# Designed miniproteins, single chains, continued (2), part 109

Each design is a single chain, and the fold is of that chain. pLDDT is the mean over its residues in the fold that is shown.

## One batch from the design tools (miniprotein)

Design m7790
Fold by ESMFold2-Fast:
Structure m7790 (fold): chain A 77 residues (1-77)
Amino acid sequence: SEIEQLEQEALESDDPKKRAELVKKILELELEQGRATEEEIEEGIKKQREALEEAKKNPENVDPKEVEEGLEILELI
């Protein structure tokens, strides 16, 4: 399924901004299709936000500005 493919891409992506964009797309598709509850969407956003905050603690592995942009993308959901 499209959602499963996007989830796999998000897990394999080392770019926090790209991961956030993919997660946003997944959540939007799940909401549009009526396949996700409000609670599931909130949980998905929370998990992705926690992953971005964790990446921000290790700036040697990721650009802090890209993490900030990813967090802003999640706020738009």
Scores: mean pLDDT 70

Design m7791
Fold by ESMFold2-Fast:
Structure m7791 (fold): chain A 77 residues (1-77)
Amino acid sequence: MEELAEKYKQLGDEAEKSGNTDLAAEYYRKAGIYYYQAGNLDKAIEYFEKAVKLRPDDTEIQRLLDALREEAAKRKS
């Protein structure tokens, strides 16, 4: 699962460099999902944050990001 997250992260980086904001956001969203499935909560949050910055109208990924931030906060306490 982490190999899939790295793949989508790389695809997101390339899409962002080429100016394809929508495609970059979708790839970062997928990277976040695969990092979460791999148990890497911190990287999942990082890539969902990148996706939301590029597509702030995506209310679904924003709600998922908020839920993951709450989960990360609980783990720190």
Scores: mean pLDDT 81

Design m7792
Fold by ESMFold2-Fast:
Structure m7792 (fold): chain A 88 residues (1-88)
Amino acid sequence: TLTLTLPVVAAGETLTKTATAPASGTWQVVITVEVEVTKDGVTTTETGSVLSPPLDLAAGDVVTVTAKGVTVTEDGATYRLAEVVSLE
């Protein structure tokens, strides 16, 4: 298993994170997404996880995750997070 974290970024801003396979084999990328939730004037930070499909990688292969900052308002709460737009 490979791991990476996507922090909260400004809406519309793009960021990239990479993870490198230490050995040949089948790997899954665990992406931890930080979410800033504001409801009724209270802001809290939550985390979510997204698991990639299994990837057949050679040692030294780099998995690149591209994400874009988004702001979502739903049911009186505002969510700020980085949305994954591509994974290699």
Scores: mean pLDDT 74

Design m7793
Fold by ESMFold2-Fast:
Structure m7793 (fold): chain A 75 residues (1-75)
Amino acid sequence: SEAENDPFFQSLPFDIYPEIRKYLYQVRTTRKTVTTGRISLNQVGVALRAAPLIGARVEITLDGSGYRLTFTPID
């Protein structure tokens, strides 16, 4: 997939899970607000590290036993 082959994600100094990578790729390429499905705490940590690097704000909401993230691009 395009997200797996994006040189930007390959150059990051930390691992990105494939599931969260697709959402970060959508934010980076479309520059539109993206909301995730339910994700784990480990994915939240990675997303918080990656969001500033793609120029996005992140909001975290509790969703049952997991979390939901909303990424909003900033100028």
Scores: mean pLDDT 77

Design m7794
Fold by ESMFold2-Fast:
Structure m7794 (fold): chain A 82 residues (1-82)
Amino acid sequence: GPLSEEQRELIRKLAEKIVDYLEERVAKYPNRKVSPFFKKLIEKLKTKSREEVIEDFEQRILAGNLKTKEDLEKALKVLDES
């Protein structure tokens, strides 16, 4: 069913924070060996627009267990502490 406006805002905020975190790490450590998962994400950031990458993460959040406001707020706190 349709998400609340508050849930949509939290999902977008989480996706944006994930993309910002990845962009910052790529900029600071371009030659560092990364896991295969992070390597795929770096390749997406190089070949796709920022908006397309954010939209991909929004879809991943929606497909996972991060659907309640409380779960989304907890995920944002983890990223803020990283």
Scores: mean pLDDT 67

Design m7795
Fold by ESMFold2-Fast:
Structure m7795 (fold): chain A 110 residues (1-110)
Amino acid sequence: SEAQKLVDEAERRAREALGRFAELMTQAMKSKDLKEQVKLAEEAIRDLEEAHRFVRDTAERLKQLGDEEGYERARRLHDALESAVNTAREFKEKLEKQYKEELEKKIRDL
């Protein structure tokens, strides 16, 4: 059915985005280059936001189709993706603040 295909696609995209998030965040935490850490966080955020938008739109469509089970499944995926996006954004904001402060100190010391 259309509803089942939408659920399957939402689950596939969410799994791929969350897996990519875990990998990129692990790489960022192991990196000693602050600029590389920011870049990896940005890649994670972009992929998560794309999946989050798809799942949100899918949930609304499933609701319109009257698929309450599919809607609930999509809602749980949406919540997981939103949590991951927020985690990645907070990590990026902290890194960008640190990067700016380190650059300002280097410029001052010149």
Scores: mean pLDDT 85

Design m7796
Fold by ESMFold2-Fast:
Structure m7796 (fold): chain A 87 residues (1-87)
Amino acid sequence: KDKVLEELKKKAEEEGRKIGLLAEESEEKAKEIIEKLRQLLEDAKRAVERGEAPDTETSRASLEALEKIIEIAEKVAKEIKEKKEEE
């Protein structure tokens, strides 16, 4: 179980980076995907808070993984935007 959660975190970092790299081709598309993911995260958190979704270790790990994807995607997209502006 713990090994699966560690692999999930690693995958989240990898996927976040891939999403952020989309800003190389289209900053607008990257922003749209990131905003959609943030909305999904917010909806999922509210579902857990309302008792509509289970508050389990797996649920918490999944929410943390989604937060990590968004965080890394935003960071990578911002770095790409700043690099383009420096040129």
Scores: mean pLDDT 77

Design m7797
Fold by ESMFold2-Fast:
Structure m7797 (fold): chain A 73 residues (1-73)
Amino acid sequence: MEKAEEAERLFKEAREAAAAGNAEEALAKLEEARELTKEIIRETIPEEEVDEALAALDAYFEAEKAAIKAAAA
């Protein structure tokens, strides 16, 4: 639970940094949130479903990174 809260906090910080025009900080925080979320998935999801969950996670974070880069341009 604490890891999920920390990941959400990092993700919120990433969004706030992006809104403030700090794309580098936003991307750094986003990657930290991603790593922590991967840990949560491995701990809470059955191994047979981990690959699907990680693929969905990667797609989501790729979209968020694209949005941050677009906003920074």
Scores: mean pLDDT 80

Design m7798
Fold by ESMFold2-Fast:
Structure m7798 (fold): chain A 74 residues (1-74)
Amino acid sequence: EETAELFVKRYQELVKEGVPRPLATAEAAGYVKAKLGREITDAEIKGLADMLGISEEDARAAVERGKQKALEDA
């Protein structure tokens, strides 16, 4: 519940900032995982890229941006 709310809030902020929806999804996922003290694995990054129709490089970069934002908000 709290995890889903945190994801939706960050996703909406990113979309409002003009981030494309697939990249906003990957970045919000990275943000939530970092806030929960969890790491996203390479397999999860590949899964996100495949699901969202983006490159693994773009998914990885978006996840890392989400992690950085979580650290800034700490």
Scores: mean pLDDT 82

Design m7799
Fold by ESMFold2-Fast:
Structure m7799 (fold): chain A 56 residues (1-56)
Amino acid sequence: SNEQEAFSILDLDGDGKISAAEVKQWQTLFPASADAVVDGVLDADTLAALERWIAN
């Protein structure tokens, strides 16, 4: 699903959780939106940005 694929893109470490380091990497790659990415939970804005990225 889009959520699983988006999570895999963000979870660069592959540990099943999104850490502060991965949030920093996300902000570098997707500067438009990266507000809350902790413990594998994305806010609606960040998730929408990822889905748009995947859809493109």
Scores: mean pLDDT 53

Design m7800
Fold by ESMFold2-Fast:
Structure m7800 (fold): chain A 77 residues (1-77)
Amino acid sequence: SAVTEALRLFNEGRYEEAVEVLLAMENPDLETVEKLAALLYGRGEHEEAARLFAWLGRQPSLPEEARRRYAARAAEL
């Protein structure tokens, strides 16, 4: 699956490619995207973490408050 491929790339340190695979999915699991964004942030991969947080900040299925928090995190990275 695309999630399995993204996790493989992530574990190989290929963070940019992992993010690209994840965001190319038609309907990525939001919890998985959030967990990977947090993990990238924890690893100091702030540019790639910001990309995922920015994407979460644009998701209409999330409450406005959640979108604002993710957008703020992306802007601080």
Scores: mean pLDDT 83

Design m7801
Fold by ESMFold2-Fast:
Structure m7801 (fold): chain A 91 residues (1-91)
Amino acid sequence: QIASDKQALLNQLLQKYEEKAGVKPTQAEIEILKLLVAKQKVSLSDLLEYKEKYASNISNEEFGEALEKLIKLGLVERLEEDGELYFKVVK
């Protein structure tokens, strides 16, 4: 079940967040993890488009801070390929 598999991966990442951070994830952090679970690897442009369509109530500053925190916790990795910035979940 595709939906069940994606939800299980998301739940695992949210649990790892709580274990590493000692607090529950914010809505911005949850939205970033949802997108990365759905798409595996996303460009910065894809992240910004997702935020505008599905998380427009979250400021660009809050969304950027959430992304940086996920990277610092080792849950998301930042890659640069051919001049493009990409993000994916760490497995």
Scores: mean pLDDT 80

Design m7802
Fold by ESMFold2-Fast:
Structure m7802 (fold): chain A 99 residues (1-99)
Amino acid sequence: KNTTQPLTEEDVKGALEAYNYTKENPNLSDEELAAIVAKHGWAGVTGIGLAKAGLSEEEVKELLEEAKKSIEKANKLVQAGLEALSNNLDKEKVLEIFK
């Protein structure tokens, strides 16, 4: 889902919560994925995708800070997270989409 505004603090929190949950539970079921998406929306999808792509917490925080600065970067981050989740992308591919 595309955003119409830069990331909010709640979006950042939701993405980090989803990222950390996925990092601790790497074999998420479809039902667990659906529950996270229902709770956090696109921020949840983003967090899951970044965790599955193998980004570090510091890398995720840097991407979220950039996404707070512009709508374009917010949309690129959501796209990178969704592509990572849907197509099992690695870290390098995720970072390329975010550029």
Scores: mean pLDDT 78

Design m7803
Fold by ESMFold2-Fast:
Order: sequence, then structure tokens, then C-alpha cells
Structure m7803 (fold): chain A 76 residues (1-76)
Amino acid sequence: SSDEIAKQLKEYLEKKRREIEAAIAAGDYERALALLREIDEKLLEVAPHLTQEQFEELQPLLEEISRLGAEVAAAL
């Protein structure tokens, strides 16, 4: 179901956000960049299967990830 897909995507993004934060804390910006690319690929695959409302519920988490991406870009 769309609800199950949205739930799994949220759990995936929360896990990847923690992994990116850990990589940044370790100074491993190459790993952080690779994790950000994995998120982009997953979003391209999964986001078309979500409703607009479900996607909007993910926006705060996606904004957090975007800020981490900006931090990684500034460090490279």
C-alpha cells in the first residue's frame, strides 16, 4: 500500500540521515556524499508512488538531509 511505502521510505531516510551525520562527524565526506547519492536514487524510485500529502509529510526530513548535503558540499 501507499501508506506502507511512505512508512518504509521515512524509516529509510531517518536511518540514512543518522549515517550521514556519523560520516560528517568522522570527517568522512566521501562516504557522506555516497549516502546522499543513495538517497537521491531511492527518492527517484519511490517518490512517484506516494500521494502529495505523504510526500509533504516527508518535507521536514528532506530539508534536514538537504542541509547536511550543503554542509558536505561546503567541506569538499
Scores: mean pLDDT 88

Design m7804
Fold by ESMFold2-Fast:
Structure m7804 (fold): chain A 61 residues (1-61)
Amino acid sequence: MSFEEVAVRAYNELVDAGLPQEKIDAFIAELEALARRLKAGEISEEEAIRQVEALTRELLA
């Protein structure tokens, strides 16, 4: 699964869970930061996916 596919799935999970808009906005900001680092070659796609999954799990706990 690509970073984009994982990011979209995570976003939908958080929205479906009813997270407040401020937390959704913070999550989107983190996704944008990860996407920039991935494009710059500072992080691997595998690591970017792991960070999205970890953040999603923490927000849903």
Scores: mean pLDDT 84

Design m7805
Fold by ESMFold2-Fast:
Structure m7805 (fold): chain A 89 residues (1-89)
Amino acid sequence: MEERKQELIDGVIYELERMAERAKAAGNEELAKLFQDAIESIRKHRDDPEAVLEILREAIEKVKKLNLPGADFAVERLESMIELLEKEL
């Protein structure tokens, strides 16, 4: 895998970690766990950008199903990550 694609995936992990910490700080443990589960899945598939995109798409669907305060913001951020990765893949 190319170094730039790995850098982008590392950036996605970093943003998801920040989103998980914000959700936890807001008392939203379900949303925090969802992001943590996504991070774990991405780390397992770090060498597969297409698998990372699929994990992010699944995370969007799970966030939408939770129907929690902040879900719309989380979806927009996840969609931005997907757009960035798709542009560079």
Scores: mean pLDDT 81

Design m7806
Fold by ESMFold2-Fast:
Structure m7806 (fold): chain A 90 residues (1-90)
Amino acid sequence: DVKKEFYANKDNIAPSADPDYVELIELLVSDEINEEELSKKLKEVFEKMREKAKEAGVSEEEIEKIENEFLEKLSEVGEMSVEKIRELIE
């Protein structure tokens, strides 16, 4: 059960302690996916993650790797393809 495992380990998944991240996961696991709200929250979370990584001195290549790993995790949790999530981010 990916949802239970995620909530049990959320503090070990960056940026899991962020309220925007929690709201993003709730949107992804919703019975009725609101694509407009999901798109907005995805943009907010990815922008925030990128900003924090840049402030920490992470390279552009490492940021891209982190973004790809995060996309894979969101795909698994939301039972949605990485391609679809990327489309929502634009």
Scores: mean pLDDT 69

Design m7807
Fold by ESMFold2-Fast:
Structure m7807 (fold): chain A 78 residues (1-78)
Amino acid sequence: SELEQIKKETILGFRLIAVESEIYVAQRVASKNPQLAQQLLDQAQSEITRLQNDITKYNASQNLQNRANQAANQAKQA
């Protein structure tokens, strides 16, 4: 149903915000401690992989898929 889809996408959206925040924090510590930053980014990348799988499984919106892909690219390039 439409309501169930909205609920699923809302939960996925919160998970995505958490991952985006984690990447932001990792980037902020990169200049002071690049090894720690890389460990945090590797962790975020693993979490993004799970999120991308769930987005596909639940047929979530293109917006959520695009944001998850952007987060994955940010984690790899930082």
Scores: mean pLDDT 84

Design m7808
Fold by ESMFold2-Fast:
Structure m7808 (fold): chain A 89 residues (1-89)
Amino acid sequence: MIQAKVTATYDPASGTVTARAESDAPDSYTFRLVFREGNTGARQTREAKGKTVVERWQTAPSATTVLVEVEIEAPDGGPALSGVAVVRR
């Protein structure tokens, strides 16, 4: 069984959200990370392969909440694993 872990942290000094996604999935699996600012509507998607993916998002000064969604997709079209982390100022 493939396992996934997602964490997100906010650095008030830089205004940056850092998301870390980890999995024991094979390197052929694709991580899709979606950053969403709840009050500004800003959104960005990142895709990467590997056992650990780290992505950063520069938040708007008015952002109070950032949602980070992760999906891990098999190349054979099997069920995706999903996770979510939420960061609030």
Scores: mean pLDDT 72

Design m7809
Fold by ESMFold2-Fast:
Structure m7809 (fold): chain A 79 residues (1-79)
Amino acid sequence: GIHISSGIMSTNIAHTYGLAQQAKKLGLEETAKFAYEKAKEVSELRDKALKGTVTEAQQNQAKASELAAEAYDRFQKAL
C-alpha cells in the first residue's frame, strides 16, 4: 500500500543523499550535486505518493527507484 511505497522511497532518499555526501568527500563535486538533486526529486515523488492513490504511489515508487539508480550509476562511473 501507500505506507510500503513511502517506506521504500524514504530508503531511496537516505541512500541517494548518503551517496551525495560520499561523492562530496571524494572531491566529486558534479557527481555529489547530481546525487543531491536526485535525492530531492525522490523526496518530491514520495510527497506525491502520500497524497495520491495506491496506483499513483506504485508509479511514484518506480520512478523514485529509477532516479536512485541513475545517481548510483553516475557515482560508480566517477570512481
Scores: mean pLDDT 82

Design m7810
Fold by ESMFold2-Fast:
Structure m7810 (fold): chain A 92 residues (1-92)
Amino acid sequence: MEEKKKKLEEATTIVTGFNLQLERDLEIYKSGKETPETTKLNEESQKLLSPYLPEFAEFAKANNINPAYIYLIKLEEAKEVKKKTSEELKKL
């Protein structure tokens, strides 16, 4: 149980640690503008989250969040995700 708690906590830290990156990716996506530089930034963000995808996918399902929008989660949604993860960690 402690090992699973640690993994969920790490996943939450990754998600909330991307506050600036999430805002940037969301603005780029909304504008429909894509350049080689923005593509690389999105790829780097995806690579950073890849080790936590199984735990994050389970967590996202529990919170009704589409995993496809990991990088496009709005700041308020990311805040709720962090709060819910903390509650789940306490239950474990």
Scores: mean pLDDT 53

Design m7811
Fold by ESMFold2-Fast:
Parts: C-alpha cells; sequence; structure tokens
Structure m7811 (fold): chain A 56 residues (1-56)
C-alpha cells in the first residue's frame, strides 16, 4: 500500500524533490542521493515535521 505524506511534510520534501509524493518515494530519493551535510539537514527537517505531525 502507498502511504501518502501529509501536506506539510510534502511541502518540505517537494522544495528539494518536487517529484516525491509518498514515504517510499522519499526513501528511494534519499538513498539515490550522495551523503552530504545538506542532505542530512534536509532529512532532519523532514523528521522534525513528521514528529510535529505526531504531536498534532
Amino acid sequence: KIVPLSPEVLAIVQKRAPEVRSGHELVDWLSSQPKSEELDAFAAEVAEAVRKELEK
């Protein structure tokens, strides 16, 4: 099953990867990118947005 990302998480993700629409697409995109401080910062931003979503 495809799990769609929330609109807020999608907005953050699509600033850097506009083609990503779901969690599995995000994971695939992240795994295809070379590791860098920019990518780590982006991953942390997405994780923070998901954490806030869980807190309502």
Scores: mean pLDDT 71

Design m7812
Fold by ESMFold2-Fast:
Structure m7812 (fold): chain A 93 residues (1-93)
Amino acid sequence: EREERRKKFIEEVKEVLQKNKDNPFYKEMLERFENDPEKALREMAELVLQLLNDLGVTEDKVFSPEDFVKLVYLAKNKDKYTPEELKKIIDEL
């Protein structure tokens, strides 16, 4: 039951990454999911949780696969944005 939802989520994340693989960042992320999807999901979920915690976002928000990919990108590139810009982007998800 929960395993099916997780597998579906991983496949949908991979589809989002496949559409954006012209960007080297998303290509590398896709390769991680192709090599070990469960490990990749765990590591990237930890990055997203750390980003949300650093920004003071404490609400249990449900993210789509597309929003999850965007959050991982923001987490790895957070130094290119102000905390205010990051919060605004996340609030729009």
Scores: mean pLDDT 78

Design m7813
Fold by ESMFold2-Fast:
Structure m7813 (fold): chain A 68 residues (1-68)
Amino acid sequence: AKVELIVKSEEEVEIVADGKVKLETENKVYESEDGKIVVPLSDLLEGKVFANGEEIDVNKVPVKIVPP
């Protein structure tokens, strides 16, 4: 699956995928059916990202920085 990370601030990142996106951490699960979700950067660093049920290696995902 195609996944992109958009850094919105020091605290938040948007995960964009072609289809359903899920971020699973020890304490929380973030899900989006439309392929876009904003999550805390700390949770992204601790969790696992899934796009359409496939685990994504975030170190290989394109990163964009959006100015404030």
Scores: mean pLDDT 77

Design m7814
Fold by ESMFold2-Fast:
Structure m7814 (fold): chain A 64 residues (1-64)
Amino acid sequence: DVAERAFEAALRLAKERGASEEDIERLRQRWKEGTPLSVILLEAAELGGISLEEMANAIAKELY
């Protein structure tokens, strides 16, 4: 599933860039509750101090 892979890649990148385990768990909970992937990606980028362009490029590299 492309969406699931993008989600996991975004959380991994955010954690590598300094997002806390508590923040990552909160994003996982919101994903299970049906929060759109675009919203999760934006929040993961904010938590990791990552630009949306860098996040998109990292996800594209992971999926490809």
Scores: mean pLDDT 82

Design m7815
Fold by ESMFold2-Fast:
Structure m7815 (fold): chain A 80 residues (1-80)
Amino acid sequence: DLERAREEGLRALSRAQEATNEAGVVLAKKDQDEAQQFWNDATRGLSAAVATLREDPVAGLERARELYREAEEYKKKAEE
């Protein structure tokens, strides 16, 4: 249902934002410029996902989940 997808999408966006913040902090310890570029890209992605969630909750939920996975992978690579 669209309402459930919207609620799950908002939670997924919150999780993606948290993961993005954590990845950015780890990156900034190694390379401030690389962290800034990551932040710019992730912020654009999150803003687009918010807009998508308003127009199409199912697509927005899927995009939010993708952003969360991308942030977690980035954090894992940065911790290596």
Scores: mean pLDDT 79

Design m7816
Fold by ESMFold2-Fast:
Structure m7816 (fold): chain A 75 residues (1-75)
Amino acid sequence: IPSDEELKKDQEITDKIVNDEPVDEEVKKKLLEIAEITLETLGKTELLPEVKKIINQLGKKVSEIAEEISELIRK
């Protein structure tokens, strides 16, 4: 179970995602966690290496990364 400190940091990272800020190391970690959970839920864990390549494009806006991941998952 995440601590209150971890939940607060998660919220700060989520706010960066919602505000469409450029992907930094913390946002990258959060996007990877979300992607892993999403792919497991959809039964598409084989797509994880491709999703990791997309997320590793640091400095891109979150919306650009999310669009590329969404296109990959729709296949």
Scores: mean pLDDT 72

Design m7817
Fold by ESMFold2-Fast:
Structure m7817 (fold): chain A 95 residues (1-95)
Amino acid sequence: SPEKGIIILVNLNAAFTEAVVLREFKMPEEERERSLANIRRLFDGILAEETDPKVRELIREMLEVFEKLLRGEIPVDEAIKRYNEIAKEIFKLLK
């Protein structure tokens, strides 16, 4: 359902914006790890309802981007690029 896809992407975009802000403002590791724990719960909920194997794979790849971003393992600009590419592919599959 396109409507379901839009709702998922809106929630993920809000979470991703928060993750970017936490990294750019150099917030303490404890706050970044707390944000990551909340994001993992969000992704677990999405994966529990999603049955398409390709969408599930893309959602897992998106979670990896969040983890690397919040842990400082990739630059913010690379995380934004990867996130947008994955989001675009998810949207195409949710036709």
Scores: mean pLDDT 82

Design m7818
Fold by ESMFold2-Fast:
Structure m7818 (fold): chain A 64 residues (1-64)
Amino acid sequence: AEELAKAVYEGVKNGDDRAALQAAVEARRRGIAEEVVRILEKWVKENPDDKDAKAALDLARALA
């Protein structure tokens, strides 16, 4: 779960939309999309000014 949350975040941060999307889709396919969303929600709460973390959370929620 943490690895896929990190992959979504890093994909967004690096402008690699395909990598971010593939990580979010893989989380859904493995049945851990909700766990990835919870990890990203925690990162957004801890880093409220990190726009990339917010974008990663939004993407993960949309594909859950």
Scores: mean pLDDT 82

Design m7819
Fold by ESMFold2-Fast:
Structure m7819 (fold): chain A 69 residues (1-69)
Amino acid sequence: MEEEIKKLQEKIKEERKRLEEAMKRLQELVDSGASLEDILRAIGEVIRAIGDIIEYELKLKKLLEKLKE
């Protein structure tokens, strides 16, 4: 159980780095005057990364709840 918690924390950390990279790409597209289509695609990547982080955080919360039972 403790090892699963540590693995989820590491995955969350990795996904947060991916989110930061996706946000940087979005900012570069906005700053360069990229097309609306390219900007929307980059926003989609940011949303996807946020979704993955939420999924891992929900799994972590469920594991922590089971430890208190």
Scores: mean pLDDT 82

Design m7820
Fold by ESMFold2-Fast:
Structure m7820 (fold): chain A 56 residues (1-56)
Amino acid sequence: METIYAAIPAPRDLVLERLREAGVPKELIDKVVFVDKPTPDTATSYSIVIEKAKAL
């Protein structure tokens, strides 16, 4: 199952709400996994998460 790794310095609930406001489908939001440390493939902003979600 494809996964979107996210390391955003904001509360998880706020990040998920912003993704919903941006029109990201629930199915793609469910693929977002929050990690403590960013790697080169980790999304560090809402815009990057949205772009990765659109690519799925």
Scores: mean pLDDT 71

Design m7821
Fold by ESMFold2-Fast:
Structure m7821 (fold): chain A 92 residues (1-92)
Amino acid sequence: PLSPETRAALREIRELVQKAIELAKEGNYDEAASLFEKAAELARQHAERTGDPFLRAVADALEEMSRLAKEGKVDEAIELGQRVLDALDAAL
């Protein structure tokens, strides 16, 4: 089972990812990319504190989603984002 701190972090990351996907679907790619970057930073900070390889993998995926959104590869960013949400839901 996850620690309460890790669970809280994953919930916050999940909310940011969900909002970023919604913004990307609306064509607001710059704001979506910014939210993916914020989520990636939070995941990275928690991965550094805990050494959790799952949080590191989440951070890496979120950085890739930000890059894809900035490149206008929105469908690819949304598909990766949905997989990240599924992984977060399975971990929670």
Scores: mean pLDDT 81

Design m7822
Fold by ESMFold2-Fast:
Structure m7822 (fold): chain A 77 residues (1-77)
Amino acid sequence: SREEILEKLREVEALMRELGDRARRDGTPESYARLREAMAYLERTSREVVRLIEEGKYEEALRKVEEAKEWLREVLA
């Protein structure tokens, strides 16, 4: 479960790199605003995931990471 969470977090990191690359390519205020919003969302999600792991709530932590991944995929679609 902890291993699954770490694997999903790596997937989220990859999606964030793609979002950052797109913002750089687009170079618009709107693309950078979207990137900033995503970064803020992930910072909050990361804090919650760490807390859940410390409490042994691995299934809930995994769900939170999966929700973030799905949200990023939608932003990138």
Scores: mean pLDDT 83

Design m7823
Fold by ESMFold2-Fast:
Structure m7823 (fold): chain A 60 residues (1-60)
Amino acid sequence: SERQQQLRESLEKLKQAIANLEAGVDPEVPQLNNLSDEERQALIDLLRSYMETIEKAINS
């Protein structure tokens, strides 16, 4: 379905964002330059939480 395709695309984007943050690459958002280690970890944790929520929605 279109909904499931959109959720899968969002999941792929979240996985890429998490991988970039784990590699020390800042988001492509100017205001998120110079993230501290604590801010980076908090953002990773937030994105992982959203990833889990989307994954559960796809598998429902």
Scores: mean pLDDT 77

Design m7824
Fold by ESMFold2-Fast:
Structure m7824 (fold): chain A 90 residues (1-90)
Amino acid sequence: KKEEVVKKGEELYKKGLEYLDLALYGVEKGLVPASPSAASEYALKAIELFEKAAELFKYANEEIEPSEEAKEKAEEAKKKAEELRKILEE
């Protein structure tokens, strides 16, 4: 079912955004201790989740049924992972 794969990708993307929020603002929100390693760990988890979401959206578009929506979501998730990875490497 294409809808189930897309929904799962959306769930992973949402979790990625939650971890990204923790990486950027977790200390300010009182959710994580003031530690450079904690921010890095959450950022790496966000990258992993975005990459997995992109893979699921790509699978839905390529293997189940071509969809502009799934293709766009795959590109968005990949872009988020790449942007965050570049920030960590700088």
Scores: mean pLDDT 77

Design m7825
Fold by ESMFold2-Fast:
Structure m7825 (fold): chain A 75 residues (1-75)
Amino acid sequence: MAEAEQLRAENIVREADELIEKMKKGEVSIEETERFLKVAEQEAARADALGLHDTSARIREAVEKIKKVIEEKKK
């Protein structure tokens, strides 16, 4: 099911970019963003388990970008 896993990862990366923009505009709560991070980290771990290391790395990079925005807003 590598094709389906890659598609899920692509969707996660896109959603992460959208969330970063929304967080900077104050349109999304920190709590909602943290829930997304948990899901994204689980999908990255799944991709790693399937040997899709490049896909996992892309998800983890998106997660790191979101974490940076959260840290800026956490006071």
Scores: mean pLDDT 77

